Designed miniproteins, single chains, continued (3). Designs and how they scored, part 29

Each design is a single chain, and the fold is of that chain. pLDDT is the mean over its residues in the fold that is shown.

## One batch from the design tools (miniprotein)

Design m8982
Fold by ESMFold2-Fast:
Structure m8982 (fold): chain A 94 residues (1-94)
Amino acid sequence: MLEERIRILSEAAVAAAMRQDLETLRENIRELAKKLELPEEVAELILEEVERVREEAKELGRRAENADEAELEEIARRLRELAEEVARRVLERL
């Protein structure tokens, strides 16, 4: 399903946004999109929407460096929420 592939790429993009600079993130996500057989336009929509949540993802990445187990669970939950938001917005624009 196209929706499932968009969800997978959105999850990868949000996770990458925690640690990667913008150029590295864009390159890696475009490459993963090709492997998932997603159209280039869909990859670009995901990158546009992930840029909107990138600062929050980076902050979650910083918090994760010294987080205990309970905080890691909270961070993981918030990352899933961000990925779901990205996927939802992309699907709305298709």
Scores: mean pLDDT 84

Design m8983
Fold by ESMFold2-Fast:
Structure m8983 (fold): chain A 92 residues (1-92)
Amino acid sequence: VPLVPAEEAARTIAGGAERVKEAAENGDFQTASNILVAIQIVLSAADLPEEDRERLLKLIREMGEAIDNKDYEKAIQAATELATHARELAAR
């Protein structure tokens, strides 16, 4: 499978994270979970340095755990951090 370029993957993950934040703010657990799956698929195909991949994986795990626990405050926080970090990667 061809890898997704780092900048394109980072932009997609940032957009996905913003949508997870919006879904969590609305209490839409199902939409947040569906977007999380899409983010994980993009990350799995992303051509990223190991250090950046590990950081994104940590934030995605924290976001997923918060969604599973219905902790929307933590889900919003994790999604915000993921979007910020992904935007910084896209700007490199």
Scores: mean pLDDT 83

Design m8984
Fold by ESMFold2-Fast:
Structure m8984 (fold): chain A 77 residues (1-77)
Amino acid sequence: MRAFFEALAAAARAAGDLEGEAAALLMLGQLALREGDSEEALRLFEEALELARQAHPEAEAELEEARERWRAEAEAA
């Protein structure tokens, strides 16, 4: 599973697909949370958030809400 999303992130990055790379990094962050690695999950979520901002600057408010929820989930682990 993890290797699959890592491959998707690499392919998206090679293609310049910011949305695809952000989505793959979000999936990797969710896997890190399931494994109990909150620090890695937050790092991946921050990277995904930055790519999503570049792809969709109009969605900044929704992205900030997502960041707060991810942090709360990591703290709850």
Scores: mean pLDDT 77

Design m8985
Fold by ESMFold2-Fast:
Structure m8985 (fold): chain A 90 residues (1-90)
Amino acid sequence: SELEEVVEQIIELLRAGKYEEAERLYEENVEKLPELRAVAILAQKYASLEKLPPAEAFERAYERVKREKISAEEAEEELRRLRAEIAAAR
């Protein structure tokens, strides 16, 4: 699928340390592939919670979005909850 192809390219760029190129590819595709927004948000959660490298966080996030059909709104709520828990622990 087009989503899978774009996700694979982003993961490859992140693995290569090409973060600016990965972000550009995301921005170019997120409007036509809205599922990418959920993946990016969940990747932020996994990077924060599990201390995963960016490429692994993005891959993990995509696997979950594909399996559980997580929406961007659901991903935002999960990240918001995590950030609130981190703030409360300060």
Scores: mean pLDDT 84

Design m8986
Fold by ESMFold2-Fast:
Structure m8986 (fold): chain A 57 residues (1-57)
Amino acid sequence: SLEKRREAVFKSSEYSMKAIKYAVLGEVVASEEERPKYLELVKEYNEKSNKIEEEAK
């Protein structure tokens, strides 16, 4: 349904924005020791975003 697609787009966008946020934090403010943690968070949120998009097709 159109409503389910809108919900999926919104949730997917939220996760994409989280991934961008953590990517910026990892590059700009994170210490060398914390950088792998932020890279893992970017991966997690991108995977969550992609999963929602696939399920909404």
Scores: mean pLDDT 81

Design m8987
Fold by ESMFold2-Fast:
Structure m8987 (fold): chain A 80 residues (1-80)
Amino acid sequence: SARDLARQIAVTTLEGLEVPQDLRDQALALMDQAEQITDPQQLQQMLQQVQQQLATLDPFSPEYHALSAVAYFLEQLLST
């Protein structure tokens, strides 16, 4: 499915950027939470929260890369 592909892209990106395991685990947990949300407004709020956090981070940090993958996944969930 498109959702499975989006998750695979996010996970592959985290692996390719060598994001530390603890941050990868946090990103995966957030993606798992997102998949359980059925209300598009709650998904939009989660995306907005992630985007606000990204704005405070160094774009070259592993924390930024982890949250960017989560933001990408949330955008894919909302684009359908």
Scores: mean pLDDT 87

Design m8988
Fold by ESMFold2-Fast:
Parts: structure tokens; C-alpha cells; sequence
Structure m8988 (fold): chain A 74 residues (1-74)
């Protein structure tokens, strides 16, 4: 439960890193529907984990917006 030991600022920075990685994956694998489906499922699990650990709303919304972009391409 590393997330429970992170500050709100550190959780937001982690969310930004997750978004950067996901965005790079979307750009590199834009035509790989299986990859994009897997990425969407992983982002959904990240959002669930963040919500269960009461992560900052801004961090959760950042990941949700990225999930929406992935789902629009699937």
C-alpha cells in the first residue's frame, strides 16, 4: 500500500507519470485494438485503486480523462 504513504502532491505526480506512459502507449500502438483494450482495463484498475485509497480528486480525474481517450480509440 505504497499509495497510502504518498502525499497528495506525490499522488498527483504519480498520476501524471501514469498519464504520460499511457499517452505514449496510445501514440505508439494507435492501431493495436488488443493493446488499447488492455490499457483501458489497466487504467480502470488504477482508478479503482485510487478511489479506494481516497486519492486527490484531481489525480483521479487526470487518469479518467486518459481512460476516456483510450476508450474513444477502441
Amino acid sequence: DVLKTLSDEEQLELAKRIVDIAQAGIEKHSNDKEFLKQLAEELKEVIKLMEENEAPKEAIELVRETLKKVEEKV
Scores: mean pLDDT 80

Design m8989
Fold by ESMFold2-Fast:
Structure m8989 (fold): chain A 77 residues (1-77)
Amino acid sequence: SKELEEVLKLIEKAAETGDQSYIDKAAEIIHKSGDEELAKEATKYGLKLAIEKVESKPSLTEEEKADIARAKAELAK
């Protein structure tokens, strides 16, 4: 849907800029929609971007490795 596309774009902008206002806008769209599938897709996309950002680091801590494993398990559901 168009709402899904807007939410995903806002999540991408938040990841690129670190600006919390994009996350706030995405949350408002999700809340107004009442759509659990929209929330689920937004969460999966956010997890994918977070995994990519952490894995781009030259070294990972044991906690970061565990967080990546949990996020990948969540994406597999």
Scores: mean pLDDT 77

Design m8990
Fold by ESMFold2-Fast:
Structure m8990 (fold): chain A 67 residues (1-67)
Amino acid sequence: MSKEEVQQKTNKAASAIQNGDGEKAVKLAEELAKAGQLDAVKALGQVAKDLGQDETAKKINEIVKKS
């Protein structure tokens, strides 16, 4: 995955979290984790937690833990 693709997927996932689309955010986080982009996935988990989306944050943190 290119640096440009990482940035685009991270931005899309953050937007999905802000819009309450937790399923889309989790899917994008899984794609980032498979590409080895764990720092981006951790950042997304923090965004979800900061916005009070505890279930989405939990799922994203489990992706980090398994990677």
Scores: mean pLDDT 82

Design m8991
Fold by ESMFold2-Fast:
Structure m8991 (fold): chain A 62 residues (1-62)
Amino acid sequence: AAEARELAREAEALGLRGEAAGLRYASDTQNGGAVLAAGGELKRAGHEELGERAVRVGIQLL
């Protein structure tokens, strides 16, 4: 949960408000699938490092 919340803060700092909101919701609800999906969208948006970290956190929560 703490890792997904930290990823949300980093996404917000990059101006990725939608992805940050999704990561906060996923962290609060322990939804690994939502964190994984957010990671895929971050990678698609060109934020490869942040997206890869979100994918790893999402898999850990599944």
Scores: mean pLDDT 76

Design m8992
Fold by ESMFold2-Fast:
Structure m8992 (fold): chain A 67 residues (1-67)
Amino acid sequence: GKIERIEEALQALDTDGSGLIDAAEAGRILLEFGYSRRLALEVIERFADENGMVDYREVVEWLRERE
């Protein structure tokens, strides 16, 4: 489904296997999957660490909970 495709796209950005991806790139993927700019910014604000990285699995679970 849509969530599984998003998880695959976000996982592809995790090139070092850390589970962390760039928050801006995560936001870009969300926009490509039809989410609003407001939701993409909310994800960045909620999940980005001090280095601008997000745990993509936490992002995926949060999106799943909002259905």
Scores: mean pLDDT 82

Design m8993
Fold by ESMFold2-Fast:
Structure m8993 (fold): chain A 83 residues (1-83)
Amino acid sequence: SYDVEQIAKELGLEELSEEEREVLERILKENEDDNDELVKKLRAFKALVEAGLPVTLEKVEELAKLDANLSLEELVEEAKKLE
């Protein structure tokens, strides 16, 4: 959808797979009423994509539970540990 493609562009992620797009769309739909959780999950999603790992909602949830003050680079390191 337009929103998914716009958010992906804002995250700097222009080459999403179909599976990654589906996860991003679900994050947007399931967290539309909670901006703090949405931001945490979008950062976790970006970290998983940049780590080159399979992206699932379960992995997004696990990364989103981490300290919100972690840098994106630190989140990428944590994403690799979820393998």
Scores: mean pLDDT 77

Design m8994
Fold by ESMFold2-Fast:
Structure m8994 (fold): chain A 70 residues (1-70)
Amino acid sequence: LTPLEQAEVDLALAVMNGVLAKKAGDYDTAIEYYKKAIELARQARELGDPSADRVIEWLEKELKELEKKK
């Protein structure tokens, strides 16, 4: 995998794990995965992924909602 491909795979896994944790009501775990996903999306953006900004916006909104529930 190239650095961009690795970041995209890791981003997808972090998002999936965050969504699953949120559905389970584990907001602490969901917050950790969404924070990781934001870091990975920022890395993908720096490596040239044009969709990364939209992903970051969605993750930031999701994170704010989850933090409010704690």
Scores: mean pLDDT 82

Design m8995
Fold by ESMFold2-Fast:
Structure m8995 (fold): chain A 66 residues (1-66)
Amino acid sequence: MSEEAKERIKKILLENGVPEPVALAFLHELEKLPREEWPEAIRKLGKQYGFSEEQIEELIKIALES
């Protein structure tokens, strides 16, 4: 994942109430996963923090296009 995509995802997570240490830990763990497992990991985090389905799909798009 690109540095730019990580910063974009971090910003969205922070703006939606995810604490910065949690956002950073999530991005670190996401990079350890196979790319095909990233959508499920993002959906789990988004569901935990009350993200809309649209917000979750946007995060997945940012991650997979980087």
Scores: mean pLDDT 84

Design m8996
Fold by ESMFold2-Fast:
Structure m8996 (fold): chain A 68 residues (1-68)
Amino acid sequence: SRARQNEILRQIARDLGVPVSAVRRNLSPAELEEIARAREHLDDPAHRARLLELYRRLAERLGLTRPA
């Protein structure tokens, strides 16, 4: 639901130390759905690996990890 997606956006914002609005602007709907799904299946190593990859991509877009 939208309420659960908003809660996930807040958790991502806290994890990365950025405003919720920044996460919302820099995360596609498909990526948000993938993160939501991965967070529901943290017992699966594949979902954990995908969550980490999505977080890295988001951090890069937010300027938290700037490639030289």
Scores: mean pLDDT 78

Design m8997
Fold by ESMFold2-Fast:
Structure m8997 (fold): chain A 100 residues (1-100)
Amino acid sequence: MHKLSLEELKEEFKRRMEQLFNMLESTDDFEQMVSGLEDLIEQINLMAKELRSSGLDELAKELESVAKEFEERLKEAKTKEELIEIAKETEKKVNAIFEK
């Protein structure tokens, strides 16, 4: 039994993104929003680790690069709108990597 195919990782990421956007829309707590994005970055790193364990080192490296870029952007974010934009750009980049 294979644990987590690439397609299963895509579906899990999509579900987590939907949960994150719902939270970002429903709260005015900036610290809670930042925590949600930190959790997203950690999830991307966990997906990269899973891909690496499956021999998909190139895809794993690309996901790790995205996670690092957005972790740095998150430290500079000052507004709810910037946090939502970081989340949207992260989703687009991760989905583009999965399309390879």
Scores: mean pLDDT 81

Design m8998
Fold by ESMFold2-Fast:
Structure m8998 (fold): chain A 81 residues (1-81)
Amino acid sequence: KVVDALVNALEHESADVRFNAVYALGKIAQQTDDEDVLETVEKALEKALKDEDPNVREQARKSLEEIGVKALKRAVDKVTS
């Protein structure tokens, strides 16, 4: 629900709104263990990497890097229980 609203906000005309949506999606990904949510957020942030605003692109890259670390931790937890 909230994730879908934030993904839609990435299409907003205002770069500030898109930046806030990218930031919020990154924070949600850090707090969730839901693989469907993580996949949705990752795909949305990958689209934001192509944004016209350099600040939005930088935040998307930063959020994806943070998600990458969390994904590695999840893979380790899945193997080690």
Scores: mean pLDDT 77

Design m8999
Fold by ESMFold2-Fast:
Structure m8999 (fold): chain A 76 residues (1-76)
Amino acid sequence: IKKKLEEARKEVKESKEKKKLVYEAVMAEAEAGMETMLYVSKAIASKSEEERERFLEEARRANEEGRRRAEKLLEE
C-alpha cells in the first residue's frame, strides 16, 4: 500500500512548507514593527524638525515595506 505512504509524505511536506511561509510572513511583520519603533524613537529624540521628519519617513517606509513583504509571502 505504497500510495498511502506517498500521500502521507506529501501532506507532511506541504504542511511544513505552509507553516514556514506563515512563519516567514509573521517574522517579516515583526521585524518591520521593530524597525518602525526604532525610527519613531529616534524621531522623538531628535532635536531638529528636519531630522525628526527624516526618521518618521524611514519609519513609514519600514512599516510599508514589511507589510508588502508579508502580503507577497502569503499570496505566493
Scores: mean pLDDT 75

Design m9000
Fold by ESMFold2-Fast:
Structure m9000 (fold): chain A 119 residues (1-119)
Amino acid sequence: EEEKFEELKAEFDRLLDETYRRVLSAPPEQLEEVFRETAERIKELIDKAVKELSPEQVKKFLEYLKDAFIRLGTRLLIEIHILEQEDPERAKALRRAYDILVSELYETFKKAEKKIEEM
C-alpha cells in the first residue's frame, strides 16, 4: 500500500513536469489539447489510486494532487503575467487552457470523493 502510494505520487509528479515543459514550448493553439491530455492522464491515476489504495490513502492522494495543482497554478500565473507584456495572445491561450484543466479536474475529484464515501 505505502509503496503503491509513493509510486502513484511519482507518476503524477513526472506528468506535471512533462505538462509544464510542453506548455512552455507548445504553440498557443495546442495548449488546450495539452491540458485535456493531462486531465485524462490524471483521471487514470486517480482511478488506479481508487483500485490500489485504501480509502484513507486515496484521500491523502487527492489532497496531494490538489496541493500540486495550487503550486502549478501559481507557477503558470507568474508565467502568464510575464507573457502579458511580451505575448498577450499566448497569455490568453494559456489562461484559457488552464481553466479547462481546472474544470475537468474538479469533476474528476468530486467523483473520486463520492466513490470513497461508498466504500
Scores: mean pLDDT 81

Design m9001
Fold by ESMFold2-Fast:
Structure m9001 (fold): chain A 100 residues (1-100)
Amino acid sequence: MPPVPEMPKIPGASDEENEAFREYRERLIRLILETEGASPEEVKARLLELLEEVAREFERRGLHRLAAKVRQQRADIAALPPEVVKRIVDLELRHLREEL
């Protein structure tokens, strides 16, 4: 198996912020894979729940900047129709399959 490329660290971010971002990305990937074939309404609802949980977790860890970014992302997604959210998730799933 080819080695999975090590994710480049974000310049100026702490090691804790880089680790938290990696965990967040892994949870997003898992949600995308688990919601394959789900309705647009279910995909949107599950994504909003994940973003709320992640924002609360980052706040508890003192990662206020990351928490603020996740809350903004949640607000942006909440404003989109479910069909648009599903389309975005389906595009991300396709991209992930091409990388695997």
Scores: mean pLDDT 77

Design m9002
Fold by ESMFold2-Fast:
Structure m9002 (fold): chain A 62 residues (1-62)
Amino acid sequence: MEADKIIEEFVASEEDPEEQKAIREHGELLKERGATPEVIRQHLEGLRDAIRRRKELEEKKK
């Protein structure tokens, strides 16, 4: 399914297991609710952007 490819792509883009789990769970939940692949992508893009910002802040704090 197209939704599965989108979820897998975003999961593969993250290195942290906890963040990978969050992305997968959000994507699967949206898919089960009948969301379109575009809606799933939009949601996961927002989540990935937030994760990236948090990771950068953590690196600076060490």
Scores: mean pLDDT 76

Design m9003
Fold by ESMFold2-Fast:
Structure m9003 (fold): chain A 82 residues (1-82)
Amino acid sequence: MAEIVSSELLNPVVPGKTAEVRLTFADGGEAVLTLEVDEDGIGRVVSYEARGLSERQRAILDRARAERLTGDAVAARLSTGA
């Protein structure tokens, strides 16, 4: 499975606002995650846009959105394929 080669914060992480993170994969796939930032500054995935990703990677992102996973948890799952 393709590893994440870069993670770029597109907007500042501010409590009570949304932030966007761009993930780039070794195979050239890309995802932009939209995170809802809580009062403690923890961002959770609420939506995403993806191109060049596998069905498995998209399934991980769909689950992350449904479960409101943290950005770090999503990055770990995408890297391991779990």
Scores: mean pLDDT 75

Design m9004
Fold by ESMFold2-Fast:
Structure m9004 (fold): chain A 66 residues (1-66)
Amino acid sequence: SDEDIERAARGLSEAGRRGDRVAARTGAAMVGKEFGLSEEDAERLAELAVAGASPEELARLIRKGA
């Protein structure tokens, strides 16, 4: 659901903001499995989160890959 995507995006954004690369990568991999993202899209999601992408930007990437 959109609410689940927004929650996932917020969690990834917060992990990235803290500089927690392990949490960002692990979270992106789990989100990728849940929403059917490719491995490349999941890796890109983690990279964007660490680079400071907004929850809205991360949510758009999740929606595109699903």
Scores: mean pLDDT 83

Design m9005
Fold by ESMFold2-Fast:
Structure m9005 (fold): chain A 96 residues (1-96)
Amino acid sequence: SMDVERVIETLRRLGFRQDEIEELREYLEGALRGDEESAVRAAEFLVDILKVFGFMLTPEDVQAMLTVVQEGLKKVTSPEAKERLQKAIEEIKKYL
């Protein structure tokens, strides 16, 4: 996914280690496949990144993060996962 690749490139620019980037890639790709645990983990990790590094990011970087979380939300079925992803979407939107 182009959005996943943009998120990964953003993490490299922010100085994340390759092992950390590989872990997040697995969660982002899992989210896009409809894995609920991966979707929630990716979304919450991206919110934490924005809280620390949001001032360094472009609107395009933030939009890529938002797009991945929104696609994950479309594919999860549990009410708990939907609520957690919706909260993450609201937090990410504050940085646009």
Scores: mean pLDDT 88

Design m9006
Fold by ESMFold2-Fast:
Structure m9006 (fold): chain A 59 residues (1-59)
Amino acid sequence: MKVTKLGKDTAELVGEDGDVYSGVRLDDPDEFLAENEKTGERYRATIDRATKTATLTPL
């Protein structure tokens, strides 16, 4: 999963299928609550800043 925007408290992520996820930062600076904008499903997103990728974990 690709990180397309990374702000102070927000992120935008894109899956391989082109689905957009809006992220809001959690207490860890590399962890975000990610919501799929199409389905409304929510995940914990862990961001790798070196590769600009994210891993989604179901909540």
Scores: mean pLDDT 82

Design m9007
Fold by ESMFold2-Fast:
Structure m9007 (fold): chain A 64 residues (1-64)
Amino acid sequence: MEEDEKDIQRMKEFAVEMSRLPELTEEEKRALIDRHVEYFREKYGLSDEEAERIRKAMEEHLEK
């Protein structure tokens, strides 16, 4: 339950940061993506390939 609450909180923080995308620099967007990819990698034990796919998907989403 505690871990689930942290995951929900993390997702909310990500959503808030995503809502500010037009205000973020390219460097800030990259740092945001890296931070969230690292979180998912640690939380779910993702492989390097899986982490890279998530990173690419986030980058593509942020470029739209």
Scores: mean pLDDT 68

Design m9008
Fold by ESMFold2-Fast:
Structure m9008 (fold): chain A 64 residues (1-64)
Amino acid sequence: SLRDQLAAALRKLGFPEHVRVPELGESGPGVRAVQEALAFHGLYDGPIDGVFDDAVLAGLLKLL
């Protein structure tokens, strides 16, 4: 499933198994950490605003 693929992408970024995949539109420090990790790897060039949007989703899918 897409959720399973996103979970695998989070593990590839170094996030532990207890870190839940965010819902689309979810906001918070966990999403900000994902944005920062993706940006560090050149997979995301959007704002570090802590919002899980389509650009963050696309960045995670590039890890698969």
Scores: mean pLDDT 84

Design m9009
Fold by ESMFold2-Fast:
Structure m9009 (fold): chain A 88 residues (1-88)
Amino acid sequence: DPELEELRAKVAELPASDLVFDDAFVAFVESFGLDPRRLGRVFQFFDQNRDGTLSAAELQALKDYADVDGDGTVSEREFLTAVIELNS
């Protein structure tokens, strides 16, 4: 998928900053051409109670899944890489 390959390349150039789940992060993700539905699928996958929010346990599971280098810190790059893999 050329769209996912381009997004992956852009993600690889991101600074290794800690993950922040706010409106600025959502806007940043959308600036890479990521479909909001793809981000929604990630949240739906971890939002097992379907209340539209991530519990502390669900957020921890997402961080563990997105922690690609195993350093215990989830960067925006690691999170977006996990999103791409879940949608590939």
Scores: mean pLDDT 53

Design m9010
Fold by ESMFold2-Fast:
Structure m9010 (fold): chain A 85 residues (1-85)
Amino acid sequence: TVLRVEVKTRTLAEQARAIAALEQAFKELGVSATFQVSGTTVTAEARLPTKSEAQEAGRRLEKALKEVGAEEVRVTVLSEDEVKA
């Protein structure tokens, strides 16, 4: 199962805060994540063993992003088949 979090920001300062919040939240979850930055959009992907764990991680990440003022957040839980297709 893959957890994908996409955050659209308006400034580089908001982007930096979003990245820091995501890094800290993933560290607290004990999960390794890959980050990709395109302009002011940040995408983070992590692999988790189950859909339930991915959904719980997604809730934690959304909360962390909202705490730093990120309003344009998309959290998606994908099976590995959906990622490869």
Scores: mean pLDDT 77

Design m9011
Fold by ESMFold2-Fast:
Structure m9011 (fold): chain A 96 residues (1-96)
Amino acid sequence: STEKEAYYKRLNELREKAGLKPRELLDEETEEKLRKRSDLYVETLKEDVKLLEEHATPEDRNVLALAYNQLGDALFYQGKYEEAVTAYEKAIKLRE
């Protein structure tokens, strides 16, 4: 996905500046498996959202919205519905 490629490119630019290892672009099947089974995956997404919230520019709205959507999906599949709704609402606000 072109949007996912742009997301990982920008995220990894910020991660490099913060001295963190780059994230790997995952296929949809691998992401689906991690969303359903991994608390560690949720913590990984929370780290990336935090980094984007602190350092992204206004032009990064689409990147930040994708980060919130990914976090929302992971939280939803973990049964953390209230946190998932909050993440989705933040994504929607950035795209409106």
Scores: mean pLDDT 80

Design m9012
Fold by ESMFold2-Fast:
Order: C-alpha cells, then structure tokens, then sequence
Structure m9012 (fold): chain A 91 residues (1-91)
C-alpha cells in the first residue's frame, strides 16, 4: 500500500528530527523543548509526505479524501512521536 509506505517514511523522518531538536535545545525550558520538537516534527512529516506523493504519482499530487485523511494521520502521529521522545528524553 503506497499510502502505508508514505506514512511510515514520513513518521520515521519526523522521529529523527524530533530527537535532534530535543538534543540541540537541552538548555531551554521543557515547555519550549517540547514545542520546538513538535513544530519541527510536524513540518518535516508534512514535507516528506508531499515529496513521497509527488514521487509515486510522477510529479502530480492527488488531492483526494484518502490523501487528506492520510496526511492528517501523519501529522497527528508526528506530534505523538515528538511527545513520546520528549518523555523518554526527560528520563
């Protein structure tokens, strides 16, 4: 399933970026660390999702209900992953 592959790749890149942001912002307050990690994770997840869609559809991005639903799930999961990493980082 093309959408399942795109979802997994987008979320994995979001995780990598969230971890990097948390490591680079250790001296900031926890609230700011979490905010920055979520913002960058969501941004990267959306960018990768759009890039992978363009690749799979030969430069065309289909605007369909399924595409929008999958994008929403990617963004929601990217936020969740950033929050989970933040909790682990505080341990």
Amino acid sequence: DIFEEIYKESVEKAREVAEKVLKENKEKPPEEQLKLAIEEAVKVAEEIFNEKLAEKYNGGIPVSEKTLETKKKVIEKAREVAEELFEEFLK
Scores: mean pLDDT 81

Design m9013
Fold by ESMFold2-Fast:
Structure m9013 (fold): chain A 52 residues (1-52)
Amino acid sequence: MEVGDEVEVTVSPHYGLRGVVIDILDTKDGPVPVVKILETGDGISGDFARKI
């Protein structure tokens, strides 16, 4: 995933909502995408979203 990629949330309570990757965090286990859910403004891990 890259910043600006469109994604769909795969977990409740926001299942099926659209998001966008806004950041990539460098962790010891590799890069982790940060997704902003467009309808709520909430941030989630890209591990809980799929690229569309």
Scores: mean pLDDT 79

Design m9014
Fold by ESMFold2-Fast:
Structure m9014 (fold): chain A 80 residues (1-80)
Amino acid sequence: AAAERAAKVAAASQALRDAFADVDPELGERLAQGVRDLVEALGLRHAAQLLRKESEEAATVPGHERLAAALRAAADILEA
């Protein structure tokens, strides 16, 4: 349902904002916009797949563990 999709997008976007609120709020907002744009263009399934791939790539970079975890959490929310 459209309302269910909107709720998932809002929850995933909020998780990204919260993950960076005290560190880099501009990055958090950019990531939140990215999630909305990806879901609008590709749908929940492909958006979640791309976020999981981005999370895996971030996990290979020392110091990007928070980014990797936030992207994975957003992907999991979109697939819930």
Scores: mean pLDDT 85

Design m9015
Fold by ESMFold2-Fast:
Parts: structure tokens; C-alpha cells; sequence
Structure m9015 (fold): chain A 88 residues (1-88)
């Protein structure tokens, strides 16, 4: 959807600009709490993985590792793929 694309682009930019640490707790809560649609959680974590930099890797990677422990199979797989991209 357009909303998913905008979310992914927004969080890619946020990560590229080194601003993830500032919003770390809010991002982790959004990705782990029940309620937000899984499709938007996936868009957020894909954006973070696409926009990460060496300077914010230590902030982004733990967020993705926490999401990779999710009981939702789609969200878990998306987080694992994002982690794989960061290690490539």
C-alpha cells in the first residue's frame, strides 16, 4: 500500500540520518506491542535495515533481533531477512 511505502521510506531516512537512537524505545514498542498491523511493522523494520549506517548499527541490530523473536511468523521472517541484509 501507499501507507506501507511511506512508512518504509520514512524509517529508511530516519536510519540514514542517524536518528534511530532518539526514537529507539518508541520504535521497539511499536514493533513488539499487539495492535499495530503486521504489514506496517514489516515496513518499519525493512526501512530501518535499508537505511542503517555503521554509526547506528548497534542501535538498529538489537531492535531487529528483538523483533526476530516475535511469535508472528511473517514478522519473524521479515526481521530475520533484515538482519541478513545488515550482515551482507
Amino acid sequence: SEEQKLAREYFRKLAREGKVEEYKDDIEKFLTEPGPPVEFKIAVLEGLAEGYTPENREVVKPILEKVAKSKDPELQEAARRALERMDA
Scores: mean pLDDT 81

Design m9016
Fold by ESMFold2-Fast:
Structure m9016 (fold): chain A 88 residues (1-88)
Amino acid sequence: MIWEKIPKEVAEKVAELVTRAARSEDLEEFERLLREAMELALSIEDKEAAAFLIELAASMALMAATVRKDEEKAEIVVRLEKEALEKL
């Protein structure tokens, strides 16, 4: 299962960063936290596992932005997900 290839410490930290980003009302802090989450996911040696965690983190952040009707946050999520996946 893909989760077995994701270190628990990485998964927990990514979830923490995405949760903190979703709670932030500052766009710069939102982008910084989400970028940190993406970079941490990219540190996973298994590229499929890295891609899975990147997509999951982006989906969580995008859902939070959509619920708040925050177009600027949604745009940041789409951009950072694309950038991270292109680095794989």
Scores: mean pLDDT 84

Design m9017
Fold by ESMFold2-Fast:
Structure m9017 (fold): chain A 60 residues (1-60)
Amino acid sequence: SDAIKEAMERMQELIDQMMDGVRAEAARLSPEDAAELIEKGERVARNMQASAEETARKLE
């Protein structure tokens, strides 16, 4: 449905905003800590994306 599609688009925007925030925080850290933070953020984003896709499939 259109409502689910709009919700999924909004979730993608929020994931993108979260990653922008992660990169901004990483810019203030040492290169080692920055790399670790970005890696953890990417893992969270990947898990959120996978969970959203699975949920959308079940919501018909």
Scores: mean pLDDT 82

